Designed miniproteins, single chains, continued (4). Designs and how they scored, part 5

Each design is a single chain, and the fold is of that chain. pLDDT is the mean over its residues in the fold that is shown.

## One batch from the design tools (miniprotein)

Design m12150
Fold by ESMFold2-Fast:
Structure m12150 (fold): chain A 56 residues (1-56)
Amino acid sequence: SMAEAQALADQARALLLEQGLSEEEAQRIADNMLAILETGDPVVIRTARADLAKAA
């Protein structure tokens, strides 16, 4: 869903900021991730969720 895609992108942005990336760099990466997640591919969404869970 769009809400889940946005939540995953927001989580990625927060993790990138914690890792010391600039706000601009973190936002750019999160925007790219959101664009990919917006395709609605369940495999892409599932993979992103799993990867973010491992990173947290």
Scores: mean pLDDT 75

Design m12151
Fold by ESMFold2-Fast:
Structure m12151 (fold): chain A 93 residues (1-93)
Amino acid sequence: SLEREVLAALVDIAAAVARNIAKQSTDPEEKALLEKFADLFRKAADYIRQGKVDEAIKLLEEAAKQARESGTPLAKDFARIAEILLKKAKEIK
């Protein structure tokens, strides 16, 4: 479905943004968190493309949880991104 393709692309963009910021981060904690987000989003996008939307939802829920537990300002932005992507994933299920 077009909605699934668009969602997978948006999740891939979130993964790429996290990876690129991680490369430029000088804070080891922030770098590790962003690398974790990049991995979770990449795997979620792959599951969405495979039609395994429930598996993608679990990974996006993990990303949102990790972001909320972090004290960094960037974590709040990634929490919002993960929550938006989660809502969209649940709508196309």
Scores: mean pLDDT 85

Design m12152
Fold by ESMFold2-Fast:
Structure m12152 (fold): chain A 83 residues (1-83)
Amino acid sequence: SAKEEELRRAILEVEVLVGLIRIYKALGMEPSEELLRRLVEAAERALRLAEELGDEEALERVRRALREAYELTGDERIRAVLE
């Protein structure tokens, strides 16, 4: 379905953005505000779609990526999405 495709894209976007944050931190750099904002927006979309579709695996996958991002950044916006 269109929602399944949207969920797949949203999860991929979350994982790519978290990977980029990991690279920034490994280089001793801080991720940009734009990158953090994009991560939060993609994660909120992915979590909403995963819950709507009842996709437990997708929900856990997104939460795992967000936990890693929070550990790397300490950004409270990421923590707020995790609840």
Scores: mean pLDDT 89

Design m12153
Fold by ESMFold2-Fast:
Structure m12153 (fold): chain A 62 residues (1-62)
Amino acid sequence: MTLREEVLKLIGEILNLIGDEIDIKLDLEKGKISKEEAEAKLKELEKEIEKLKAKLKELDKL
């Protein structure tokens, strides 16, 4: 896999997780999920996004 392909894949994964984060916030606003469930899911997504950002930063050094 090329560096370009790896970078684009990571960016795509980050964007998908951000989309999931927006969907959770909208579901909370509409009362489709509990505040506790939303907070738990958002914390997990934030951790995944930070992990992917760290990988992207490492690729930027190369």
Scores: mean pLDDT 81

Design m12154
Fold by ESMFold2-Fast:
Structure m12154 (fold): chain A 90 residues (1-90)
Amino acid sequence: SLLEEIERLIERAKELLEDPESIPTAQLLLAVAKTVLKREYDKADEEEKERLEKLLEEIDRLSEEATRKEEEHEEEIVEYLRKRLEERLE
């Protein structure tokens, strides 16, 4: 079912978020899952909309986590570059 496919994408994204190098791939999978889910939401009955809303909330939560982790790695990269520049100066 489509919901099972979306759930598989969410689980795969969770696995990818464990590896910093895979964060961009996780973000892409979450974006795809959200796009598919929004299209299904337009066709859904009220009962199905509740289930889809919970999946959207999970995707949004994971997307926020991915963004936070990406920001954390940006700071690490900046600090690494700062230290390398300091070492080259003296």
Scores: mean pLDDT 79

Design m12155
Fold by ESMFold2-Fast:
Structure m12155 (fold): chain A 100 residues (1-100)
Amino acid sequence: SELLKLREEYSEEIEEVNKEIVEVLRAAGEDERLSNEDKLKLTSLAFAAMAHAEDLDFDGAIEALEEMKRLAEEVGASEEVLKEIEEAIEAAKRAKKKFE
């Protein structure tokens, strides 16, 4: 009950974080430099970040997105993918600040 009320109160923040993560998945999916294996790993981290955000665990969401950025840099993802990950990290940081 309390968690459901908090999810309603912070629904816009959760939606903003999830929207930015969806843009990461779109950019990664369109990135011809990335192998299917790397795309699956990035997708797994994206879903982990979204799950954390839905639980109002914005620290967990930030950690998953920072791991995603590390992996993307390591595998040579495009600047578009890296930019979208940074925007998702900033959205999660803004959500954390409002929740704290």
Scores: mean pLDDT 86

Design m12156
Fold by ESMFold2-Fast:
Structure m12156 (fold): chain A 74 residues (1-74)
Amino acid sequence: MSPRAVALTVAGKLLAAAGDYRQAAENYLAALALDPEDREALEAAIEALEELAKQGDEEAARRKEELERRLAAL
């Protein structure tokens, strides 16, 4: 994995632990832009987007479905 992608995934996990799912998702998506097949970042992004979707974020729900398809293809 790219060292930058690892740092973004770690930052996302810290944000998610603090309850900031929007910033967590942004960091995970940035990590996936560097390493598209990073299973850990895909799974973490799906979880963060699921929380946003539960809050009524339709874009998050759509992106979650896209990432779920990508994870299934790995």
Scores: mean pLDDT 83

Design m12157
Fold by ESMFold2-Fast:
Parts: structure tokens; C-alpha cells; sequence
Structure m12157 (fold): chain A 94 residues (1-94)
């Protein structure tokens, strides 16, 4: 269900944060692909407000990966923190 999808997205974002801290960009890319799959699945069953929060989270996760690829770990971690906040809000609304 939607709540399980959102909880899985939050766990993947946390794992991506740890991968980026360790410099494991390949793992971060794999986790990003899994997050995209969950956004697609969740968007099909979410209302507009939850979908908006999921899309904002995806935007931040994408920016985090781009920053990490450029070696800007501080900016990458900041974006992942924002993604977690949006997903926690989505989970409260779901």
C-alpha cells in the first residue's frame, strides 16, 4: 500500500545518504533507480498532496546524486535531508 511504499522510499534515501558518505556512487545510483520505481508505483495510488511531496523528494534525491557525482558531498547530503522531510510529510498525509 501507499504507506509501505513511502516507508521503503525513506529507508532507501537513508541508505543513499550512507552510500554517499562512503563515496560509493555506484550504490547511490542503484538506490536512486529503486527510488524512481517506488515513486512511479506510489504516484499511481497517491492523492495530489502526497504525490506533490513524493515529486519534491524525487527532485531533491536527483539533485543529491548530481552533487555527489561532482564530489560535493555537503550539498548532496543536504538534498537527501530535504528529501527525507518531504517523504515524512507525505507519510503523515497518507
Amino acid sequence: DLKDILKRMIELVKKMKEAIKQGDIEKAKQLFTKIIGLVIAGSGVADEEVREKMMLALEHVSKALDAAKQGDIETALKHLEEAEKHLEEALRLA
Scores: mean pLDDT 89

Design m12159
Fold by ESMFold2-Fast:
Structure m12159 (fold): chain A 66 residues (1-66)
Amino acid sequence: SGLLGEMLQKLKEGADEDEVIEEAAKKLHGAAVAGLEASGRPASRAPSVETIKEALRKVLAEEEKR
């Protein structure tokens, strides 16, 4: 929770958008893989880092409109 707020705060502090998105996507991917492994499921079921980055870019664009 609070991932979007963390991303927005870093952007306000002058962080690069691609770096913020990459860091968040890697954290989400790592959490998804760990959850799948803990459940005995293949890590390949996790969405790719690139897929997560695209989703996060869309979320940020929607938040900028609100």
Scores: mean pLDDT 79

Design m12160
Fold by ESMFold2-Fast:
Structure m12160 (fold): chain A 85 residues (1-85)
Amino acid sequence: STGRRQSQRVMLGIGSSVGFGFDSGIDVGIQQMQDQVDNITRTTTQGFGDHAQVVRDQVMDRMNRDPSGTGNDMRRRAQRIRQRR
């Protein structure tokens, strides 16, 4: 929770840095929409992330049994990414 507040603060800092002085004027009306968009984005990203992981597990299992060999090549690539950390 504390870490998440810190990350949001950093993002706001970047925005303020780009438009120093404009933040006080431009955020008045748009801030409400920005807050709503941020909430929707967060909810969608979390929900989609969980669903995407379930789907990915299903796809990975199917690739493991892919007779075309494309699944094996894809698996090797995914393994390289993991090793990269």
Scores: mean pLDDT 51

Design m12161
Fold by ESMFold2-Fast:
Structure m12161 (fold): chain A 59 residues (1-59)
Amino acid sequence: MSFEELKERIEEAVRNKDEETLEELEREVVRMALQGQIEEAQELGKLMKELKEEYGVKT
């Protein structure tokens, strides 16, 4: 999954309060960091955290 696809899926999952999909996306973001895409993974992780706080989803 590309950075753009992950970003859109995170935004959609947070809006829908789909905690199960967010768990899977969080694991994918961690995998990106482990594969050397650290900057992209940090951006997605920050976005996920901010949106989860905004929509009242479990951290």
Scores: mean pLDDT 78

Design m12162
Fold by ESMFold2-Fast:
Structure m12162 (fold): chain A 85 residues (1-85)
Amino acid sequence: VSQETLDAEVQLALLEIQFAISKKYAERALEKGDKEGVKEALEDLKRIQSQLETLLATAPPSLQPDVQALIEEVKKFIEELEKKL
């Protein structure tokens, strides 16, 4: 494994963790009727999406499918949150 591949894998793992945290926060905010909390989570999720899209452009071909899958998951969650605002 090259350093470039390892760095990309670490970046993807960090974005996976950030998505999990933001998703959990958004779900809790929705449960409590906290619209401001949902908006904050949406802002974080859109930032995560942008970072994933940047990673996709530079990621090794072997990692691109995993990055693409996470982008689609984040997009779907953003759409569901926006429908509930």
Scores: mean pLDDT 86

Design m12163
Fold by ESMFold2-Fast:
Structure m12163 (fold): chain A 68 residues (1-68)
Amino acid sequence: MLAEEIRKKAEELGRMLAEARAAGQETLVSPESSRLVTEISNLNMELAGEPPMPEIKGLPLTTRAAPA
């Protein structure tokens, strides 16, 4: 279930944040936290069906059809 997977990953991210807070830190700046955020975003788009954000398919998102 997509919702269950999203919840599981969100809980993992929350646990990492709680651990950082317990260590006296207020931010998460790690590749693992960034990866979890990306995975949650991808699962959320899949749950929505036919993602409404085609620009996100291309990285980097700074590329535009129109020139400067």
Scores: mean pLDDT 63

Design m12164
Fold by ESMFold2-Fast:
Structure m12164 (fold): chain A 70 residues (1-70)
Amino acid sequence: PSAEEIRAAADAAAAALEAQGKTQEAELIRQTTQQYLDRGDLNGAATAAATGLRLAGKEDEAKKLIEKAR
């Protein structure tokens, strides 16, 4: 996936976590994903965003993102 796709996935995960009252987890997912993107580590960034999606209950979206990273 592109850096733009990974950011979008992390933002979607964070928004869903915030809606669940998990604002600290949302911020951590955004921060961790951006750190990997800043390093050029797209696989690490995709994994961080997918972890956020799983925490938000979006397991299918998480799997789809990881499959694109293969």
Scores: mean pLDDT 83

Design m12166
Fold by ESMFold2-Fast:
Structure m12166 (fold): chain A 77 residues (1-77)
Amino acid sequence: EEQERIDELVDRLAEVARKFAEEGAINPEKRELYEKAVQSAADAAGLLYPDPERQKEAVERVNKAAEEGYKKALEKL
């Protein structure tokens, strides 16, 4: 139960990071602001797990979602 709630929260953080990355691609003038928002989401995801390996996996998941969102947004430009 606890683990499932943490996994759901990490999924939400990944989705939020993806949207921030998409917005940064569309508005390059605000890119630095959205990049900081993505980094904050990744850091938050890492803090949710006490296990260093799971912390790394959570951070990588959020960063990968952001990278994929950024690439998809660029393909539409």
Scores: mean pLDDT 81

Design m12167
Fold by ESMFold2-Fast:
Structure m12167 (fold): chain A 76 residues (1-76)
Amino acid sequence: MEALVYYFKGVEAYLEKNYEKAIEYFEKAIKEIEKNPDFPNRDELLAKIYANLGKAYEKLKEYDKAKEAYEKAKSL
């Protein structure tokens, strides 16, 4: 399954307020992108996914994990 499919499923889960499912899909998307160094607009897409991962962790009040995700998004 393509990284973008996981990303869109994560966004959908987030909008449905299923934050744990959103996190699962965002992590799968990140893993697929990281396996492919030639992925188009890799850093831009990873930054977007990490930012959304941070938002999902904030909704679950997992602030340390949210901070780590936001820091990864800013470092790209």
Scores: mean pLDDT 84

Design m12168
Fold by ESMFold2-Fast:
Structure m12168 (fold): chain A 82 residues (1-82)
Amino acid sequence: MEEYLREAAAKQSAEELVESAKALFEEGKKYYEEGRLEKAKELYEKAILLLEEALKKDPDNEEAKKLLEEAKEELKKVEEEL
């Protein structure tokens, strides 16, 4: 799955990757609020992966940097509850 996601991400623009990561991050927050910690973790990890690929394409993308920091903090919170 991760390998397939990375291959798909490599074909996308930095902007497309950031938008996809935002969608995954918001879905992850919803699952976290519902107490579905494993699903929230999976979605945050996918969002982080897409944001890291976006920053490889556009290292100065401030939106991607901010969202990556937020996604990492939310992932840390989920891991503390598992």
Scores: mean pLDDT 81

Design m12169
Fold by ESMFold2-Fast:
Structure m12169 (fold): chain A 66 residues (1-66)
Amino acid sequence: MSLQEQIDAYLRYLEQREAGWSPEQRRRGLEGQIRTLDRLAEENPEMRDVLETLRRRYRERLARVE
């Protein structure tokens, strides 16, 4: 499974898991994931383009919370 497919599956899992969460809880969760991707990109520069694509998906979801 590609990294993009894995992030898609994880985003769907988060949506199901967070169905009862407040907007603040969902925002904090997404911000945490974005920070994790930022650290991975710094530690693995060779994967930066792929990780940036994944970060964009998380940011799009974060925008929907607000």
Scores: mean pLDDT 71

Design m12170
Fold by ESMFold2-Fast:
Structure m12170 (fold): chain A 78 residues (1-78)
Amino acid sequence: SLAEAQALLEEGKKYLNQGKYEEALEKARRALAIFEELGDRAGVAEALSVIGGVYRKQGKYDEAERLEAEARALRASL
């Protein structure tokens, strides 16, 4: 459901802010899957931004830039 995806996304952001990167990725990826199933492009962009933020904190800059670029492209199409 949309509510479940939004709750998972908020949990992902909370874990990211706490430095709990594995938990943040788990929650954000679950949210992403639900947003993709629902066709919620805004939700997909937000979930990709959270995942990209985790990769950036882990020093995986190329992966982070790719996800952030995809999120920006989705938002530009809204």
Scores: mean pLDDT 89

Design m12171
Fold by ESMFold2-Fast:
Structure m12171 (fold): chain A 61 residues (1-61)
Amino acid sequence: KLKEIAEELLKLDHPISRVAGKELLEGKLTAEQARKAAEAAESEGDYRGAKLLREAAEILE
């Protein structure tokens, strides 16, 4: 599931989602970091990226 979320994040045309997707694939993203990235993505209008990052945070918990 995390690999699928990371692959979808990397396909999005938003910098926050792409950086977080790469970190998720590398096993470097924590649940707290994913939540912060989701808040930042949503503030920039990336609602799809924010949703995917919240899903990743729940799995990483």
Scores: mean pLDDT 83

Design m12172
Fold by ESMFold2-Fast:
Structure m12172 (fold): chain A 90 residues (1-90)
Amino acid sequence: LQENIDELEKEYEKTGDWVLLVSLGVLYYSMGKYEEAVEYFEKARELAGKLTPFDLSLLARSYAKLGKDKEASELEKEAIDIMGGIPFFS
């Protein structure tokens, strides 16, 4: 688990690929480390300008687990708005 985190962080340092930050966020979320999950998802969002609705929902759930219900609600709304504004079949 820690080895996977260290490996992903090293790959990010090597490539600058914000997708690796998303992978770190997902990994921390799966471990119940919600503060770290929020940190990596927010950093990925800053670099990419946007996240997928799925990643935004994970970020929202991480905020909810930390008791930040307002942040969680805003992010869930953002994910829904993206899905409603961009049809999957267009």
Scores: mean pLDDT 76

Design m12173
Fold by ESMFold2-Fast:
Structure m12173 (fold): chain A 90 residues (1-90)
Amino acid sequence: SAEYEKLVEELKKEVEDYLKQLNLSPEEIKRVLELLDKMIEAYEKQDWVGLTQQLLEINKILSHEPAEKRTEFILSLMRKIDEILKKVKG
């Protein structure tokens, strides 16, 4: 739906802006955004193995950030994905 596409685009922009604040390279930002797309697809399909693999790769890219900041970022992503899917599917 148009609403779903808009919410996903808004999430991607928010993530890109946050990663730019962390001084990640353009290549690292691109990789995280690609992993975010795969996370959303895995969450929609209830593919928990796939979701876990994407989260582990994001955690590796952010390995130079403190563990607390990495955890906060991952939990924020999961919450926002859940909110988007609930608004569109239920």
Scores: mean pLDDT 84

Design m12174
Fold by ESMFold2-Fast:
Structure m12174 (fold): chain A 78 residues (1-78)
Amino acid sequence: MEEKVAKAIRYIKSLSPETQKKIQELVDATLKAAKEGNWEEADKLIEELRQTLLDAGVPEEEVDAFVEAIKKRAEELK
């Protein structure tokens, strides 16, 4: 699991600066929404994050691992 997350992060770092910034903003927004207890918004942001990663060409297995890691981190913030 951690290896797939690390691979996803490495792939993201190889993308354009604009795409990296968008992914970072979506991650930050998701964690902020979760911390504030806005789970409906957090869920919508997670779906947007997943779609953005797939559109950027990140492999599905790495996207799934990354999204699961973000969800787990969001749950730890409540």
Scores: mean pLDDT 81

Design m12175
Fold by ESMFold2-Fast:
Structure m12175 (fold): chain A 66 residues (1-66)
Amino acid sequence: SEEEELKAYIEKLDERIEELEKKIEEIKEELKKNPDNKELWLELEELEGIKALLEAERAFLEKKLE
């Protein structure tokens, strides 16, 4: 059913968000040691942007289940 498919997709989004959170935390720890590393700041911005998009999609899909 559509509801089962949406729930399965939300679970996959949760897994992807968790993986991104772990990568973001790793970069933030590296930036504490190298705060002037412009490349790491750009990578952090990119990953945070992707996470925000996935969280927005997750929220949209949750509304569909109501």
Scores: mean pLDDT 87

Design m12176
Fold by ESMFold2-Fast:
Structure m12176 (fold): chain A 91 residues (1-91)
Amino acid sequence: SMEEVNERVYELAAPRLRELDERIQELGGKIGEGKATAEDYRELARLLEEAARLLEEMAEEAEDPEVARLLREAAERARALAEEARKLAEE
């Protein structure tokens, strides 16, 4: 099921992304409060690019092709968010 596949993706990704997720959530909080600086947006972009790299590595290691596909889609979303963060840093 989709729920079981999502749970497996989370189980594989969460331990490797824990520190990055905590930093991304901290920066997300600053953005939500309207306190984010251009430097915060640049750091967010860097962290999201690092997360995308780790997600792609996990996709290559995944034996389940559906898990690999979801990890690659997550990496693509992380890169798209990194590009948006970079654009906001330049505003």
Scores: mean pLDDT 79

Design m12177
Fold by ESMFold2-Fast:
Structure m12177 (fold): chain A 60 residues (1-60)
Amino acid sequence: MKVSEEELTAEVYDALAEIYRAIGKVAASHAKDPEEAQRLLKDGEEMAENIRKKAEEVRK
């Protein structure tokens, strides 16, 4: 096994992206109305996507 600091950091970002996406889905499932649920899902997905982009940049 050989993992660089950059690869470890990227793996942490990937894990965080999955966590934020999951949080968004959970929050949406507890939303009071459908509009709120869609907004929470969108916010969670956007946050996860931004974090995944950071993981991609770190792997450079």
Scores: mean pLDDT 79

Design m12178
Fold by ESMFold2-Fast:
Structure m12178 (fold): chain A 92 residues (1-92)
Amino acid sequence: MNAEEYFKKGLELFSEGKLEEAIEYLKKAIELDPNYAKAYFYLGGVLALIGKYEEAIEYLKKAIELDPENKELIEEAEELIEKIKETKKKLE
């Protein structure tokens, strides 16, 4: 598989609730294409769902850095980072 195929399979697994398998496929997409901003974004999202908040924020920030012209991705990533920070603060 190429990076796009691993990414698409990761999204399919995520939609099925197979979060650990989704993480593995999204990581493989990043290994094949380290500049794949969308793969970083969705990996951050899945990590947030399983409570890995600090790792999630790091991947979301990387997605923003890799695709600085994608306003939609930046807005979604920044909104998710803010929600993660609020959730983490409530758990403290």
Scores: mean pLDDT 86

Design m12179
Fold by ESMFold2-Fast:
Structure m12179 (fold): chain A 90 residues (1-90)
Amino acid sequence: SFIDEQAKKIAEQIVKLIEEDPERAIEMLRVGGFLARYEALRKGDPEKAEKAQEVYDKLIEAVRDPSATREEIEKLAYEFAKLKLEIRKS
C-alpha cells in the first residue's frame, strides 16, 4: 500500500540518521513521538496514542542499547513511521 511504501522510506531515513547522528536522531524521535501521541489523542484515539508511546519507548531503548541489531532498529523504525502515517491520515 501507499502507507507501507512511505513508512519504509521514512524508516530508512530514521535508520540513516541514527547511524550518522544518534543524539540528533533521539531528539527528532522524541519530538515526533510527542506529536504523534498528541495528534492521536486530539482525534479521539487513545489506543493509537498508547501504541505510539510503546513503539517510541522500544525504539529509543534499542537506539541506546549497544547490543541491539540494525535489523531490530529497522523494524521498530518502520512500525513507528507506519503508526505516525496512520494517525496523520485518520
Scores: mean pLDDT 85

Design m12180
Fold by ESMFold2-Fast:
Structure m12180 (fold): chain A 57 residues (1-57)
Amino acid sequence: AMEEQIAALRAGLADATAKINGSKKLADLGFTVPSRKNAAKYEAEKAALEAQLAALE
């Protein structure tokens, strides 16, 4: 049912948010190039998941 798809998308959003936060931690440690590249990737993934969730709600 829709509830399982919504739960999976929300779990994906939580994972993407955690990875964005991890990239910020890398920037704090001076690893700015990989943190910027990873943050852009995870921000795009988060936006795609939010769009899918909005389409289901």
Scores: mean pLDDT 73

Design m12181
Fold by ESMFold2-Fast:
Structure m12181 (fold): chain A 61 residues (1-61)
Amino acid sequence: MIEATVENLEELKVGDIVEVEFPDGRRGRGVVLKVGRKSAIVMVKAEDGTIRRVRARQAPE
């Protein structure tokens, strides 16, 4: 599963549209499918039109 970070993990709810940051510094926008205690599952549409399931964790800082 692709890993990414999000700035406000604790505020996320299922169905929210959120911006995530990938390890290469690119950002993507997607919909939250599931929220857990330490991560959320987000469905992100990439620039090439592919849909990717991403595990988003709280950004450090």
Scores: mean pLDDT 77

Design m12182
Fold by ESMFold2-Fast:
Structure m12182 (fold): chain A 67 residues (1-67)
Amino acid sequence: LSEEERREAEATMYYMLGYIYEKQGDYEKAAEAYRKALAILPSEDLREKLAKALEKAGKTEEAAKVR
């Protein structure tokens, strides 16, 4: 894997972890996973998922800062 392919794979892995945690109701872990994915590959969709996960975890101030 090239450096770019590795980064895409890592971002996808964290995105999938966040999705799984969100389905399990573990919004704090979901937010952490989405934050890691966003740090690797910035995207508007990931920012929105992170913000919503933070809101569901009760971290409304953090959610407002990432929107």
Scores: mean pLDDT 81

Design m12183
Fold by ESMFold2-Fast:
Structure m12183 (fold): chain A 81 residues (1-81)
Amino acid sequence: MEEALEEAEKKKEEFEKYPDVKNNVETLIELAKQVKDKELAEKILRKTVENLEENKDNPLMAEASAGVGAIAAAVQRVVDR
């Protein structure tokens, strides 16, 4: 979990020139910290980091990928109830 959070923070820094991507990654990180199922939170973080790396030259797809990750983490936070 901590390693996955660190990788997500690094990706956030790599997208510093794209505030919408950076904001979506930051939202994902904060929501993932609140998910009770830490293995699922780590899976969401790692998959989003992978998608960001694949879309490093496409900020629109990077923004969408980070947004989907944030939504997935938000849904898991609700399911944790």
Scores: mean pLDDT 81

Design m12184
Fold by ESMFold2-Fast:
Structure m12184 (fold): chain A 59 residues (1-59)
Amino acid sequence: GSAELEAQARRAIASARKLLDGPEVSRLVAIHELRELLKKITDPELQAEIEEVIAELEA
């Protein structure tokens, strides 16, 4: 359900934040996973948080 998807997204965000200082390949994988989640998430606050983390990973 949507609650399970939101929980998955929050775990992915937390994992991605740990990769900000990590290898490029790990950051690229995290970006891909977050972009796929972004297509499925309807919560605007969670969408904004995912977009912010993607931007940080791309910097």
Scores: mean pLDDT 81

Design m12185
Fold by ESMFold2-Fast:
Parts: sequence; C-alpha cells; structure tokens
Structure m12185 (fold): chain A 57 residues (1-57)
Amino acid sequence: DELIDKAIEAAKKGNVEEAMRYLREAGVEVDVPPEELTPEQLIALARSLRDWRAAQA
C-alpha cells in the first residue's frame, strides 16, 4: 500500500503529523492525537497495518 509506505517514510523523518495524514488517507483512523505518538510507534503501527492488510488479501 503506497500510502502506508509514505506514512512509514514520513515517520522515519520525524514528521508524525504527515505520517498520520497518510494513514488516514489509507482509510486508517488513529485513536490518539499526534503529540502522544512517537515516530517509532507510528512506524510500528504502519508496518503492522500493512502486514495485517496483506494477510487479508
């Protein structure tokens, strides 16, 4: 999923808000505000969602 990959790249650059925007565009709602998430947590979340979606395909 291209949007999830972009979210991971944004999080790696420390851009938590941009990473969350890409996750939301991919149809994922994050139930926490950006200031409560670290880039590492966003990377882990995005990777888990990518793997979960792949398992359902």
Scores: mean pLDDT 74

Design m12186
Fold by ESMFold2-Fast:
Formats: structure tokens, sequence, C-alpha cells
Structure m12186 (fold): chain A 67 residues (1-67)
């Protein structure tokens, strides 16, 4: 049901809001957000989206480590 997907999206939204509040830099925020998106897609069983999110997470992590 679309409503169940919206409930999952709301959980991710809460995580992203917390990540934005906690993050001290744009790079840290992007890394935390990318991690949440990766886990979300993995949970939904969307392998292609999870793989793309993992790639974005690695890029965000590298930017954070370089900052």
Amino acid sequence: MPELDLTGLRTLEEYLARAREVARSPEEREMLEAAGVMVYHRDQGDVEAADRAHERFVEALERYLAS
C-alpha cells in the first residue's frame, strides 16, 4: 500500500532532519544523509537504488575525510 511506503518515508525524513540538526558541516550532513538513504533503499529491496545510494555515500565519505 502507498500509505506504508509513506510511513517508511516519514521515518527517513525524521532521520534526515536529525542529521541536518547534528551535522557541523555540509560534508558531514551529506555523509549522514547518504547513509540514511542507502539503508532506506536496502530495506525497500530496491537493489539498483541501494547500489546508487552506496556510491553516493562513498563519495560523501571521501569529501568528509578530505574536509
Scores: mean pLDDT 71

